# Designed miniproteins, single chains, continued (4): the designs that were tried, part 17

Each design is a single chain, and the fold is of that chain. pLDDT is the mean over its residues in the fold that is shown.

## One batch from the design tools (miniprotein)

Design m12567
Fold by ESMFold2-Fast:
Structure m12567 (fold): chain A 87 residues (1-87)
Amino acid sequence: ASTVEKEQSFVRRMIEHLAREGALTVESMEALVKMIEATFKKNKFSKEEKEAVINAALEQLRRLHEEGRVSEETLEHAEKLFKELLE
């Protein structure tokens, strides 16, 4: 798998794990976004590659929100942090 596909898979698994543990909070999302940012810098991700990873994360978070498994506050905070990663 590509580095992009590996990061997408990692992010989806981490979000699902945090949701199952009841630990999908503002603080855990900030930590996850920092880990994603570090991977983007280390591997010199293009804008398109960053967008592919961020879109995978946001799609899963929105699905979890529809299921009542993440708060609106946590989702909105995550959306803001991910938008800042693309600036």
Scores: mean pLDDT 87

Design m12568
Fold by ESMFold2-Fast:
Structure m12568 (fold): chain A 67 residues (1-67)
Amino acid sequence: MEEIEALGLSPELKAETAKVLEYAKSTGSEEVVEEVLEMSRESKKHPKVHYTIVGLRMIGVLEDLRL
């Protein structure tokens, strides 16, 4: 996916992000998709917290779906 390639992530993080993005797209919610993409873009600026930010946002997406 073009959006993920542009982030310059490691292969492992790229695969993880692809799964989250695929799931977000499957929900039909454009807001969720944009949230995932924005989180990934922001994490590129903060290498030390990259994985944590992605993980926290995944939890947030799951919590929104539970509501």
Scores: mean pLDDT 58

Design m12569
Fold by ESMFold2-Fast:
Structure m12569 (fold): chain A 98 residues (1-98)
Amino acid sequence: GEEKLQELAKKASDAIEKMSEAVERARTGTLEEVEQARQEFDKAYAELDKAIEEGKKLSKNFTKEQQEELDSMIENAKKAFDALRKELDEAIRRVRER
């Protein structure tokens, strides 16, 4: 159970890192690079969403403590997504205003 939780945490972390990298590219890029960054962000979010779905399916076989750890991981991932999405939208707005 624990090894699968660690794999899910790694997948979620990697997806969030890719989303963060896309936001950084959008902040410093041209208009064309911003469109590419948006697509990269959406792909990374799809990876995160898939990891969350996989975790929920696996949770039926988890201990109470492992389920609570998964719930915390999902909550933290959703908060990170919301923050990064707002930063992406702001970066895109700033590039369009230049």
Scores: mean pLDDT 82

Design m12570
Fold by ESMFold2-Fast:
Structure m12570 (fold): chain A 96 residues (1-96)
Amino acid sequence: MEAAKKNLEEFKKTLTEEKDKAELLALVAQQYALQGDFEKAEEYTKKALELAKDDPVLKKIIETAYRMAVLLAQGDEEGAAKLAEEVEKEVKEAEE
């Protein structure tokens, strides 16, 4: 029940030490989205995407993680699962 809140606190602590890592910013954004704070989730996602601008695979992962968190927060578990499957397929095709 408090997993998202505890994860957010842990990620914020890690982000203070490694604030330039796009992946950590994306995790913070995901936890905000899961809590329904979409404004902060969007802010951190934009920061993560700016750091990942030269990595199209990482950018796709960041965008997908945010979209999945929004769907899960809205109760669309099937939509989140389908999006994860589609992106996993695209990432595998890009690595061929």
Scores: mean pLDDT 72

Design m12571
Fold by ESMFold2-Fast:
Structure m12571 (fold): chain A 72 residues (1-72)
Amino acid sequence: GAAALEAAKARLEADAKAMAEKLRKEKGIEDVEIEVTLGETTATAVVKAGDYVGISTYDPATGEISSLTGVV
């Protein structure tokens, strides 16, 4: 339902923001981009910082959010 998607979006935004803050503080990366996209039943967060790309996705079937995994 809409409430579940809103909760998932809020969680994805919070996790992405926390990752962005870590990248700024620990790696000195100033240019950090956060994109959160809502589908009809899914939500996805992408964090980009230099050579780092982290992706997290909400699964509506299980209610689970995948952890942000950085790819170089």
Scores: mean pLDDT 74

Design m12572
Fold by ESMFold2-Fast:
Structure m12572 (fold): chain A 57 residues (1-57)
Amino acid sequence: SMEERLQATLDRIVELSRRAHELEARWRATGSPEDAAELRKVQAEIDRLVAEAEALR
């Protein structure tokens, strides 16, 4: 259902937001370009899921 898809999308956004915070903290500590690249990928995925959630509302 749309409600199940919306809930799953919101749950995924929460998990990715936690991952983004972890990656940002590690990047701040290390300056690692790999952590910066992963952070950008996670942020892009969050943006896509937010757009999907908006479309489901």
Scores: mean pLDDT 86

Design m12573
Fold by ESMFold2-Fast:
Structure m12573 (fold): chain A 94 residues (1-94)
Amino acid sequence: MAEEELETISRAMQALTPHLKAYKAAVDAGDTEAAIAAVQAMRDHIRELAKTEGKEVALTAATFFSAIASVDKDPEVRQAGLAAADEVIAEIEK
């Protein structure tokens, strides 16, 4: 990979890390409401990343977010996460 691509991935992952920790804690506890709140917080942070770090970093973060949501064992959390990812991707691509 080019160094610029690795930097973009690194910035996206750094931004998602605290939200991923909150999400994992909620999933491990079986707390559907907290897990949905964590995916909504990730959406909101990705929306802000588009303004502060640019579209490429934000879209990279949204792609990781979508992938994480797609493998969630709770169908309510999975649906909420995928919907949140789709929403923020659509906003950034405008």
Scores: mean pLDDT 81

Design m12574
Fold by ESMFold2-Fast:
Structure m12574 (fold): chain A 72 residues (1-72)
Amino acid sequence: SHHMEEEAEKIVEELEKKLKENENDEKKQISLVEEAGRKLNSLNLPEELKEKVEKRILGIYLKVQERAAKKK
């Protein structure tokens, strides 16, 4: 339903914001991704929507890691 998609969207947006704020703290980044994963699992999303959201989270995480690597 659109409501579950909106809730998943908010979780992803909050995760992206927090990952950017913690781009130099790998332990914190892992903790944030795990927390977001638990919240998403509690929503019992349809598989199609779950795959879309998981792919988006992976993309965000990789971009944050790329930015951190370029600064080293």
Scores: mean pLDDT 79

Design m12575
Fold by ESMFold2-Fast:
Structure m12575 (fold): chain A 62 residues (1-62)
Amino acid sequence: STSEAFAQFVEALQAKDYDAAIAAALTLPEGQARQLLEELLGHMEKEGRLDLAARVRAALAA
């Protein structure tokens, strides 16, 4: 369910488990998954976390 996947995404972000956050986002419908991953990418780039930005870009390309 969309609601459960979104909750898993938020919980993973709070735990700083970014691999789990990306996985949870990818279980959402295409448009919602892309929106959350783009927002996460922007956040990672602002924080200078280039390794995590690369992981999010890989997920967006899939």
Scores: mean pLDDT 81

Design m12576
Fold by ESMFold2-Fast:
Structure m12576 (fold): chain A 80 residues (1-80)
Amino acid sequence: MSEEEKKLREAVRKGVLENPDQALELAEQAYDTLVKAGASPEDIERAKELLEKVKNSTDPEEQAEAVAEMVAIAYEALKK
């Protein structure tokens, strides 16, 4: 991962842990961004799995990791 991607991922993870009730909203926004950006089918499929993990998880740390990964995938898609 790039330095910027690592920083973004850490910031998102920390933010979600401080505001766990925003995890689903952030995950949905990241997924929408990927679809609108025309991300690859593989990236969209991975994002769907992560979104379902956020919806079904009761562990704030697991939700935070999933959201951070989705945002990182969206960041990479937007580079093109």
Scores: mean pLDDT 78

Design m12577
Fold by ESMFold2-Fast:
Structure m12577 (fold): chain A 70 residues (1-70)
Amino acid sequence: MKTMTDVKGVTADIGAEIMKVLDELGDKATARAIAKRLRKRGYNVTPATVKKAINVMNERLKAGGAKGLK
């Protein structure tokens, strides 16, 4: 089995846990380190999944900076 980027039952929780671990690790917050921490807590995630979530957050930060007020 090679479904490395597909995780089950963790999508709703993983965002909050990623934020906690990212805040906890600070400058050492890498996708691999975050995934390792989450796996220790019982989440079945991969570094690729974590990196994708971080990229989405970065994109929202970039796009959210654009004022949508008419």
Scores: mean pLDDT 64

Design m12578
Fold by ESMFold2-Fast:
Order: structure tokens, then sequence, then C-alpha cells
Structure m12578 (fold): chain A 93 residues (1-93)
């Protein structure tokens, strides 16, 4: 459902920008449930970023790793996911 995906993704980005990280997680989870395979890495990266901001470091790593797997060959997406994984691992030390 393209309309449901676009709405949830857009509202999720607004929530993330506004610092409403819990709402961003909820909206990105909804976007992910209706996302095409090509859209999933983008949503997974933003979901991982929101989880990182909430202090949910283990979940942030999990979703960033999924983004890397699905975005194989997308150097920009892999770089963003690796940055999230690095920051989350540093916070867990």
Amino acid sequence: DDDEFSKNASEGYKALKDGNYEKAVELFEKALSVASESDKPFILINLAKALLKLGNYEEAIKYAEKAKELAKGDETAEKKANEIIKEAKEKLK
C-alpha cells in the first residue's frame, strides 16, 4: 500500500526530526510492514537511528544489520548502517 507507506514514512521522519523518537519507531515499524524490498533499507536505517536515540542499542544494531543485508551494494546505505552500529557498540562498552 503505497499511500500507507508514504504517510507512515513521512510522519516517521517528522517525528525523528522533532525528537519524538518513540513515535518515530512506531511509524517506521508501520512503514516497514508495507514497504517494498527496495524501500526497506531506508526505513530500517531510520528505525535503527530512532532506537539509538532512545538508548535501545541492541535493537538499533539488529535493524542496522538488516539494512546492510538488504542494501547489499548500496555503499551510502551500508555506510549509514555502519555508523549506527559503531555508535551503538561504543555506548554498550
Scores: mean pLDDT 85

Design m12579
Fold by ESMFold2-Fast:
Structure m12579 (fold): chain A 96 residues (1-96)
Amino acid sequence: AMKPVLIIVYRDDVEAVEKALKTVKAHPLYPQLEIVVVPVNASDEVIKRVEELAKKYGAKVVTGEEAYKISQERPTVVVDARASEETIKRAVEKAA
C-alpha cells in the first residue's frame, strides 16, 4: 500500500514551516506518512530556507503542479503551515 501524503502549503513564513514540520515529526503517526511542502507565491530565498528545513525533518519540497498530481493519485490531506499545532496534529491524524 502507498503511504498517504500530508501536504503543507507555505508562502513566506519560514518559522511557521519549521513549527509545522517539528509538530509532524514528533507525532506517533509520522512514520505512516509522506510529508510534502509546497510553495504558494513564495520567493526563491524562502524556498531555499524551506528546502533546508524539509531535509532536516524528512519532508520533500515539490511545485504546486507536482502537489496537485500527488493529490489526484494518492490519499492526501492539505494543511497551511501557519495553522495551529492542534490543527497540524489533526491533519496528521486525518491523513494517516
Scores: mean pLDDT 85

Design m12580
Fold by ESMFold2-Fast:
Order: sequence, then C-alpha cells, then structure tokens
Structure m12580 (fold): chain A 70 residues (1-70)
Amino acid sequence: DRVARLEELQRRGAEASRAGDDAAAQAYADEIASLITGRADATAADLTEEQVEAALAEMEAERAKTAQRQ
C-alpha cells in the first residue's frame, strides 16, 4: 500500500508545516524520500525531479486502476 502511505505522509507533512512544526515536516519529507529511493537514510534533498515525478505518476496510476476496478 505504497501509494496510500505516500499520500498519508504528504498530508501529515503539510499539516506539520502549517502548524509551524518544522522538525515534524522535515521528518515526513525524509520518510517520503526514503520510500521513493528505497534508502532509509535518504532525505528530501536527495530526490531528483525525475524521482518525484515518477512517484506522482505511480500515485495517479494506482488511482486510475482503482477507478477502473469499480
């Protein structure tokens, strides 16, 4: 359930950022980077534009598959 985890981390990161909790926002961004790269030590700064776009495309593709199955 990688797509659901990515969406949850993006939502929580945005909430932390709005609350001014920079440490929590950074931790969620780093967790997203870890999931995208497959490296536990990855940070948001390690992500390339291509990796971010690929992850977003994966999320969109999973939503499309779910819509087709309904």
Scores: mean pLDDT 74

Design m12581
Fold by ESMFold2-Fast:
Structure m12581 (fold): chain A 95 residues (1-95)
Amino acid sequence: MVTRITREEYDKILEREKKVEEVASKITNDPEVEAISGKLAGLGTDEVFVGSLKPREELLPYEKEIEKETGMKVKLVSAFELVGLRILASLVEIV
């Protein structure tokens, strides 16, 4: 099933993703960090998936600090998983 969301909900999700990316980038000192909402990926969760070009294992120690600073539930993923999540998020239908 294709994920359908309103423009307002979509914009709010993108703002949350940007906040997580900014915080995670500062904490990890990695400007290539990207964040993708599980809602946009069709996973039905408020969890934000975070990854970069670095191995997931290098980012795992920062997971709790990112959650604390953002107030959001965060899950670290591999660069490969992040690509898959981006593809799923691109299939979102705005109504």
Scores: mean pLDDT 79

Design m12582
Fold by ESMFold2-Fast:
Structure m12582 (fold): chain A 98 residues (1-98)
Amino acid sequence: GGAPEAMHLAIEVRKLLKKAQEAYNNGDKETAVKYLERALDLAERMLKLAEQSGDKLGIEFAAYAARLVLETAKKMNAPEDIIKRAEEVLERAQKLLE
């Protein structure tokens, strides 16, 4: 089926990443990292839910979300732990997509 839930969660990830970017541009790196962590947690949750339900489209949305988190984290020179976690989510999603 269509995944209205996965699409809604992907929109939420994008909103969190915009807030992270805005905080970073305003010099508030701590707040920026907290928004990145929330976006990453959501991407991880999206992947787990899609894996449990066998939802290929949900896995594709989770991979897309993880990639956006990774790109944003790298641009903001985020902590290595956040970058590694985002890479792991992306790698796991890619393996599940064949």
Scores: mean pLDDT 86

Design m12583
Fold by ESMFold2-Fast:
Structure m12583 (fold): chain A 95 residues (1-95)
Amino acid sequence: MSEAQKRAEERGRKIGEDLKAKAKELAEEAERYAREGTKEEALRFAGEVEGLMLEYARELEAYAEQNPEEREVVIKGAQEAMGYVKKAVEEIEKK
């Protein structure tokens, strides 16, 4: 692997990990609302999380456009991050 390609993969991986960490924090907070709050409060929080994730998606799209070598690993990280949010929303809806 070339040194440039290795650096590109490392940068993309870091972005993916940062997104996953943030999504996990938001998912854990949504689960807390589902357990200890009202359904109305939990659904409102889920809407706020959805808005924040849309902003992350826009930033990710812009980054991928500028860094095509990193696109694949960045997109994978974003997909994993969305998985955490989806599970939290499903838990809220079960209440």
Scores: mean pLDDT 68

Design m12584
Fold by ESMFold2-Fast:
Structure m12584 (fold): chain A 62 residues (1-62)
Amino acid sequence: SVEEELEKRIDEILDRASELSREQLLQELKALYNELVDQGHEDLGSLGLQRLGERLQEQLER
């Protein structure tokens, strides 16, 4: 499903988050959002970005 694909993409980005700069992370997030919008899943893109942002913030605060 699209939700499973979204979770997989989020996990892939998070796995690389420690190796990526802030600019690279923003680029990955923008690419993910644009792919979901292009597929007609703007709502899922917005929710996915929010969830990823929350998880990244938790990781950076540790």
Scores: mean pLDDT 72

Design m12585
Fold by ESMFold2-Fast:
Structure m12585 (fold): chain A 90 residues (1-90)
Amino acid sequence: MSRREELLRFLDAVEEALRALAAETGHPWIQRALDAVRELRDAVEKGEVTPELIDRLQALIDEIEKEHPDDPLARLVAGILRGVVDALRE
């Protein structure tokens, strides 16, 4: 229970940060990142995190980095999402 509660708090903080970035920038790929984190948060809350959800997040990270290789904002968002993947793998 403690580990799941810590994950939910972390995901809530990530969701808040991505929501702010999406609102300020209007970038559709940040909205996609936010939607992915919301889906993962719901899965963590239900105890239903699947390898397929983690794979979809990895695919999104790869897409963002590939499409925006020189964008510091894309590096920041990809880093945040990588932190989410690392937290889910523990």
Scores: mean pLDDT 82

Design m12586
Fold by ESMFold2-Fast:
Structure m12586 (fold): chain A 110 residues (1-110)
Amino acid sequence: SSQAELARQSVINTAESTINIAEAARARTTDPAVQAALDATIEAARETLALAKAGSSLEEIRRKSLALSRKAAEAARLMAREGGDPTMTAAVGVESAGFTADAIMLERVE
């Protein structure tokens, strides 16, 4: 359906944005815990992007989006705690919210 295509495209857009933002944040941090959290977020975002582009099941993409939302939220929390750039921290937090919104859209598509 057109709604399923829209939801899938939203996941693609959020994942691509997250990779770019998280890679930029990673380049600017020296904290190992923040680096590890951002690396995990980038890896999960790349996996989610590949699944969305490959036409994987909407349920699988939804589950991955929720997991990625949690990883991005954790990265943002660690960045804030360790005195990271406030703009980059906010950007990673926004991506977490984006994946939650994507997951809600995917759950409601039939």
Scores: mean pLDDT 87

Design m12587
Fold by ESMFold2-Fast:
Structure m12587 (fold): chain A 63 residues (1-63)
Amino acid sequence: MIELEKLFLEGTIAVWGAVFKKYDKEKEFLEKLKNAKTLQDLEEVKKEFEKAFNEELQKLNKE
């Protein structure tokens, strides 16, 4: 179960890094994801990634 979620999140991070040219952050998140061994660790990585993702989306929709 956790492996499937990690695989999905890994793909999402890679696409995000490529689209927004955030290669350093992409590498950082992938490293944290690789080292996540518990559901709590995975949730923490997800929250950090969502924050970064939303920051880039806000830049695109700045009024």
Scores: mean pLDDT 77

Design m12588
Fold by ESMFold2-Fast:
Structure m12588 (fold): chain A 81 residues (1-81)
Amino acid sequence: MEEEIKKLLSSPDLDKDGLIQKMSTVKLRGVVPKSLVSLVQRYANGELTPDQFISEVKGLAFGGGSNEALQAVLDAAKSVL
C-alpha cells in the first residue's frame, strides 16, 4: 500500500487539485478531515516528500485508523490519474 501511494504521488500525471478536492470529501473516523486535506495541500505545494507525507498521514490517525487513512489516500490518488 505505501509503495503504491508513493508511485501514484510521484506520477507527473497526478492531478494535484483533483486530489485535494477528493480528500476534502473523505470522512474518516479518528482523523480530522481538515488535517488530512492540509497534508495533501502541503504535498501538492512541494513541502513534503512522498515518504514524509505517508509518515504524517500515519501520525494523524488514532486507534488503528492509519490503514484506513492510507487506503483513502490510495483510492483518491488512483481516481485522479
Scores: mean pLDDT 73

Design m12589
Fold by ESMFold2-Fast:
Structure m12589 (fold): chain A 72 residues (1-72)
Amino acid sequence: MSEEAFRVLRESDEPNREAVLELIREAEEKDPEMAERARELFERGDYATAALVAAVGISIAKRKEELEKKKK
């Protein structure tokens, strides 16, 4: 599971790895579909886009949840 992702992170770039992984974990809790997309980008070596996708997914999911709470 995560161990394989850590191996890829270790071989790429230390500063970016931890931040991206953290965002993906948060996205999994809020929107697992967006988290999966971010993880796929991460595995392709596009860490910046992966982080962006994860962050956007979190924001969208949280906004949608807030609207649902107010409506129902």
Scores: mean pLDDT 69

Design m12590
Fold by ESMFold2-Fast:
Structure m12590 (fold): chain A 80 residues (1-80)
Amino acid sequence: SLDDIERKGVETAEELIRTDPSREALEHAALILLELLKEVPDSKYLERIREIAERILERFPDNVVARALLARAEEALAKR
């Protein structure tokens, strides 16, 4: 069900953020939430992707994936 997909996706992403401080784990968590947006188009996931991208950019200011995710999330949030 969509509820199971949503719950599992969120749990997996948040577990990665909580347990693994690496750039790769943060990127993976953001991409899980980006895939979740295809099934559950909720602005709360865009806000969370933005937060994760900003956190990556604090340590890795030239990270291409994080910059692209941040730009996309901000654009989508602005358009409603």
Scores: mean pLDDT 84

Design m12591
Fold by ESMFold2-Fast:
Structure m12591 (fold): chain A 106 residues (1-106)
Amino acid sequence: DKIAALEEAAKAAKAEFDALLAEVMALDPGSGARALLERALAEEYGKELAKKVTEGEALKKAGELGRQRLLEIADRDPETADLLRRAGEAYRTYMNNKGDALELKK
Protein backbone atom coordinates (compact mmCIF):
# COMPACT_ATOMS: atom_id res chain seq x y z
CA ASP A 1 0.00 0.00 0.00
CA LYS A 2 2.62 2.58 1.05
CA ILE A 3 5.00 1.16 -1.58
CA ALA A 4 2.31 1.43 -4.28
CA ALA A 5 1.58 5.03 -3.23
CA LEU A 6 5.29 5.97 -3.39
CA GLU A 7 5.69 4.27 -6.79
CA GLU A 8 2.65 6.13 -8.13
CA ALA A 9 4.01 9.44 -6.75
CA ALA A 10 7.39 8.69 -8.35
CA LYS A 11 5.68 7.93 -11.68
CA ALA A 12 3.74 11.23 -11.52
CA ALA A 13 6.89 13.21 -10.63
CA LYS A 14 8.81 11.53 -13.48
CA ALA A 15 6.04 12.45 -15.94
CA GLU A 16 6.16 16.08 -14.69
CA PHE A 17 9.97 16.11 -15.02
CA ASP A 18 9.77 14.66 -18.56
CA ALA A 19 7.24 17.34 -19.56
CA LEU A 20 9.37 20.17 -18.09
CA LEU A 21 12.50 18.68 -19.68
CA ALA A 22 10.73 18.66 -23.06
CA GLU A 23 10.05 22.40 -22.60
CA VAL A 24 13.75 22.99 -21.78
CA MET A 25 14.81 20.90 -24.81
CA ALA A 26 12.52 23.00 -27.04
CA LEU A 27 14.56 26.12 -26.17
CA ASP A 28 17.16 27.37 -28.65
CA PRO A 29 20.51 25.59 -28.01
CA GLY A 30 22.10 29.04 -27.77
CA SER A 31 19.92 29.79 -24.72
CA GLY A 32 22.04 27.36 -22.67
CA ALA A 33 19.10 26.15 -20.57
CA ARG A 34 19.73 22.49 -21.44
CA ALA A 35 23.30 22.34 -20.11
CA LEU A 36 22.41 24.61 -17.19
CA LEU A 37 19.77 22.00 -16.23
CA GLU A 38 22.39 19.23 -16.42
CA ARG A 39 24.87 21.20 -14.27
CA ALA A 40 22.24 22.37 -11.76
CA LEU A 41 20.85 18.85 -11.27
CA ALA A 42 24.35 17.34 -10.88
CA GLU A 43 25.38 19.99 -8.34
CA GLU A 44 22.16 20.00 -6.29
CA TYR A 45 21.23 16.28 -6.29
CA GLY A 46 24.64 14.64 -6.57
CA LYS A 47 26.36 11.98 -8.64
CA GLU A 48 23.37 9.61 -9.00
CA LEU A 49 21.33 12.32 -10.74
CA ALA A 50 24.34 13.30 -12.87
CA LYS A 51 24.43 9.75 -14.28
CA LYS A 52 20.73 9.91 -15.17
CA VAL A 53 21.05 13.39 -16.73
CA THR A 54 23.76 12.06 -19.09
CA GLU A 55 21.71 8.98 -20.13
CA GLY A 56 19.18 10.86 -22.25
CA GLU A 57 20.01 11.92 -25.81
CA ALA A 58 18.46 15.36 -25.23
CA LEU A 59 20.55 15.88 -22.08
CA LYS A 60 23.75 14.75 -23.85
CA LYS A 61 23.36 17.69 -26.23
CA ALA A 62 22.84 20.02 -23.24
CA GLY A 63 26.29 19.03 -21.96
CA GLU A 64 27.93 20.47 -25.11
CA LEU A 65 27.54 24.05 -23.79
CA GLY A 66 29.92 25.70 -21.34
CA ARG A 67 28.68 26.25 -17.77
CA GLN A 68 29.75 29.93 -17.48
CA ARG A 69 27.91 30.92 -20.66
CA LEU A 70 24.81 29.01 -19.56
CA LEU A 71 24.73 30.63 -16.11
CA GLU A 72 25.00 34.07 -17.75
CA ILE A 73 22.09 33.27 -20.11
CA ALA A 74 19.87 31.87 -17.34
CA ASP A 75 20.57 34.89 -15.10
CA ARG A 76 19.23 37.16 -17.87
CA ASP A 77 16.13 34.99 -18.45
CA PRO A 78 13.97 34.60 -15.31
CA GLU A 79 11.44 32.42 -17.19
CA THR A 80 14.18 29.94 -18.14
CA ALA A 81 15.54 30.02 -14.57
CA ASP A 82 12.07 29.22 -13.17
CA LEU A 83 11.58 26.38 -15.66
CA LEU A 84 14.95 24.86 -14.70
CA ARG A 85 14.13 25.19 -10.97
CA ARG A 86 10.76 23.43 -11.46
CA ALA A 87 12.38 20.64 -13.51
CA GLY A 88 14.98 20.12 -10.77
CA GLU A 89 12.28 20.01 -8.08
CA ALA A 90 10.25 17.44 -10.06
CA TYR A 91 13.31 15.22 -10.53
CA ARG A 92 14.20 15.43 -6.83
CA THR A 93 10.62 14.38 -5.96
CA TYR A 94 10.90 11.49 -8.44
CA MET A 95 14.24 10.30 -6.98
CA ASN A 96 13.11 10.63 -3.35
CA ASN A 97 9.85 8.71 -3.88
CA LYS A 98 11.62 6.04 -5.96
CA GLY A 99 14.28 5.64 -3.26
CA ASP A 100 11.69 5.48 -0.46
CA ALA A 101 9.75 2.78 -2.36
CA LEU A 102 12.94 0.72 -2.77
CA GLU A 103 13.77 1.04 0.95
CA LEU A 104 10.30 -0.21 1.92
CA LYS A 105 10.79 -3.29 -0.32
CA LYS A 106 13.59 -4.48 2.00
Scores: mean pLDDT 59

Design m12592
Fold by ESMFold2-Fast:
Structure m12592 (fold): chain A 71 residues (1-71)
Amino acid sequence: LTEEQQQALLDRVAEALRDVAPEASKAMLEQPTPEGKDQALIEETSKLSPEQQEAANRAAAAAVAEFAQAL
């Protein structure tokens, strides 16, 4: 993936997390680089309960699959 495609993918993941992990979504959107967005996702989701982490993982996986289909 190009840097632009990585940015778009991570922004889609952040959008998918708005309802399930709003703090993770917000932190990701505040980061200007793909690496920063990925770090924010890891850090914020680590603070969630196991149930919330599972919900966040499912939402992120769905966003990734949807993005891959659009490529």
Scores: mean pLDDT 80

Design m12593
Fold by ESMFold2-Fast:
Structure m12593 (fold): chain A 65 residues (1-65)
Amino acid sequence: AYDELVARLNALQALPTPDWAALDEIGQRLVEAEAIPDPEEREKHLQEVVTWAGARLAAARAAQA
């Protein structure tokens, strides 16, 4: 999940018009995830962030196509 999220962050930065708002949101959610002491809950939170980032990236790519 973490490596997948990093890949999506890099893709969002590499867009013709980078989605800085999405990058900031993901950064905040990562800080929240790191504060979760339970590894299982942390992983679920990261998976939700990955899903959200993927949907955001797909929408941005479609809009900038």
Scores: mean pLDDT 78

Design m12594
Fold by ESMFold2-Fast:
Structure m12594 (fold): chain A 97 residues (1-97)
Amino acid sequence: MEEERRREEEEVRRLLERRLALLEARVERDGDAAERERAREERRKLIELLGLDEERVERLAREYLPLSDAELAALEAEVNERLERHRELLEELDAAI
């Protein structure tokens, strides 16, 4: 039903929020002040463009910050895999406009 498509769109937005939060946590840990500022500006633009919740992204980034590099990498892989699965379905639904 159409509600399943809307639910998937919400899942995709949530996964994008997680992905941005993971990227920000990594830059916060590994990057210097200049890289952190650049990543923050790019993050804001993506949040506005995709209609994501900035406060949720910030909250998730704080939760991810204390994780190890290995844990962050594993979460990134999981989120990317989920996004790829949903992206294929969305492309199928969006086939021929």
Scores: mean pLDDT 72

Design m12595
Fold by ESMFold2-Fast:
Formats: structure tokens, sequence, C-alpha cells
Structure m12595 (fold): chain A 75 residues (1-75)
């Protein structure tokens, strides 16, 4: 079953650049949706093919200063 990851970004984060980098680095990423919060923070919901792809993506995101939180969504 695919894994969903929620990523909370700073309001000034370059979302387009991050989305492009994720797509380029992680072929296991199936879908990315972007939403703006009322306070200006941005949320990405990323659908990945496997738990291994989810762990690799989380490790990548942990290195980014523009990322505030990374959470796995349990459905």
Amino acid sequence: KPVYIAIVLKPDADVDALVAEIKARFPGVLEISVSDLADGRKVLIVKVESPEDAEALKAFLAQRPDVLEVREIKL
C-alpha cells in the first residue's frame, strides 16, 4: 500500500523548487499536492510507492532548513 507523507514548510519556502527536486531525486514519488495554510505556511502531501521510498524522502527532508515538520499519514 502506498505511503502518504505530510510536509509543513516555512511561508517563504520555494515550493516549486522543492517539488521539482523531490520529483527529480525520487522516482517512487507518485503524486504531490500543495496547499496554503491561512498563516502563510505551506503543506505538501506526497504519495510514495513504498515504505523504503518514504524513509529515503524523510531523510532528505530532515536536512532542509525550510522544512518545519515531516509526518507520515496513517490511513
Scores: mean pLDDT 82

Design m12596
Fold by ESMFold2-Fast:
Structure m12596 (fold): chain A 60 residues (1-60)
Amino acid sequence: APPAAAPGGNPAPAGSPERVAQLRRFASEVLGLDPAQVEALVAAALESEAAFGARLQALL
């Protein structure tokens, strides 16, 4: 159980396994990306939304 953190704690938004699975499915089935491109897109999404958008544009 996580203890009560002091205010101003850094949120570490790591992609949940469920969100990663959904993103992989979307990229593979809807966007038709190659497995390597899907992995690159997932990595970018875990980095930031800006990286995700930039990678998506580069892959399309």
Scores: mean pLDDT 71

Design m12597
Fold by ESMFold2-Fast:
Structure m12597 (fold): chain A 78 residues (1-78)
Amino acid sequence: VDEKLKELYERSYEQGRALALALPDAEVQARMQQIQQQRDAVQQQAAADGTLSGAVPLLIRYQGLLRGLQEGLAEKKA
């Protein structure tokens, strides 16, 4: 079970990194803001509804994407 969540995070991270390398920096920053807002909204809604456990895969996907975008952007700056 935990292995599937790790794979989901790793795939989402690689997707985010690839997007950061393909897009202009301004668009990467806008995408990071959008994903962070969406992640926070999903977490807040799931907490209010008592469905946090069901939201874990989606939150893992957003976290992976955000991390990949951040590291891809940092790599381009270096």
Scores: mean pLDDT 81

Design m12598
Fold by ESMFold2-Fast:
Structure m12598 (fold): chain A 62 residues (1-62)
Amino acid sequence: GSLRLAAEHDLRTHYGLSDEQIAEIVRLVEAGRFDEARALLMRRAGMSERQAEGVVRAFAEG
């Protein structure tokens, strides 16, 4: 959906994540492993917990 595409674009262009890293995060969200997806976003993108939660929600909903 549009929310997922926007989040993927932001991770790539603003936070410098590779397509492989983004795909890993998407797989964790699809598996319901939300805590691990948040932790990876915080470590690899330098996001706050609140920012990482927003991205996880976008992937879960879109």
Scores: mean pLDDT 84

Design m12599
Fold by ESMFold2-Fast:
Structure m12599 (fold): chain A 87 residues (1-87)
Amino acid sequence: EAMDAPVEELEAEAEALGKKATFEKENGVLRYTIETPGIKVEGVIENGKPVKLTIYLDESAPYTDEDIEILKKKAAEMGIEITIIKY
């Protein structure tokens, strides 16, 4: 699981997959930022459970307003605090 790996190892794996990612792990809390073309995701995972998610979408992001509604519904069902920002 990603939470069991050192931050350096997680960042190296993301780079190998062609993704820009930053991970910060402290005392069972993992904070991460993942950047792909058009989409930036910031997340917080506590004790293996995702608790917060912030998604930044630009005009090139392959998400419609309907897709955004589905994401919000899924996050609410999982008990995740979700914020979606278009820019």
Scores: mean pLDDT 70

Design m12600
Fold by ESMFold2-Fast:
Structure m12600 (fold): chain A 96 residues (1-96)
Amino acid sequence: SDDYLQQALRYLSMSMTYLRQGDYDRAVQYAQQARDYAQQVLNDTSASSSQRSDAQRVINISDIILQDPRNPQNRQRALQDYRDLVDSRRSQLDLS
């Protein structure tokens, strides 16, 4: 549902904030919460295809952080993929 997706995005945003600050333990904790809420979106039979797509992107970004948040390549990829997700969602809202 949209509520689960909004929670997933909020926790992912917090994870990105801590990742930028070098607080890797909190980045991992919030990435795990983001992943759990995104998985709830995929388990929700009422979720739209766009909500499922965004939830899958949250899972993919979270998995990069959970694999190794201290790896510079993983940090760069997660931050870039997160920016692309936010930009994509913003464009959808501007067209609505």
Scores: mean pLDDT 86

Design m12601
Fold by ESMFold2-Fast:
Structure m12601 (fold): chain A 60 residues (1-60)
Amino acid sequence: MDELQERLARAARLLRDTDLSLKEIAYEVGFKSYRTFSRAFTQHFGVSPGEFRRRAKASR
């Protein structure tokens, strides 16, 4: 994977394993804005960061 894909994978783990806000996770994995993060995440995973978190929590 390239570095962008690695950052998005780390964001997915933080969405599942923590209660950090979507914006905090975006900054934590090196994005300067939530908008840029949300677009990149959605293009990579096919779902928004918020939808991803809902699915991860529901699979508990």
Scores: mean pLDDT 80

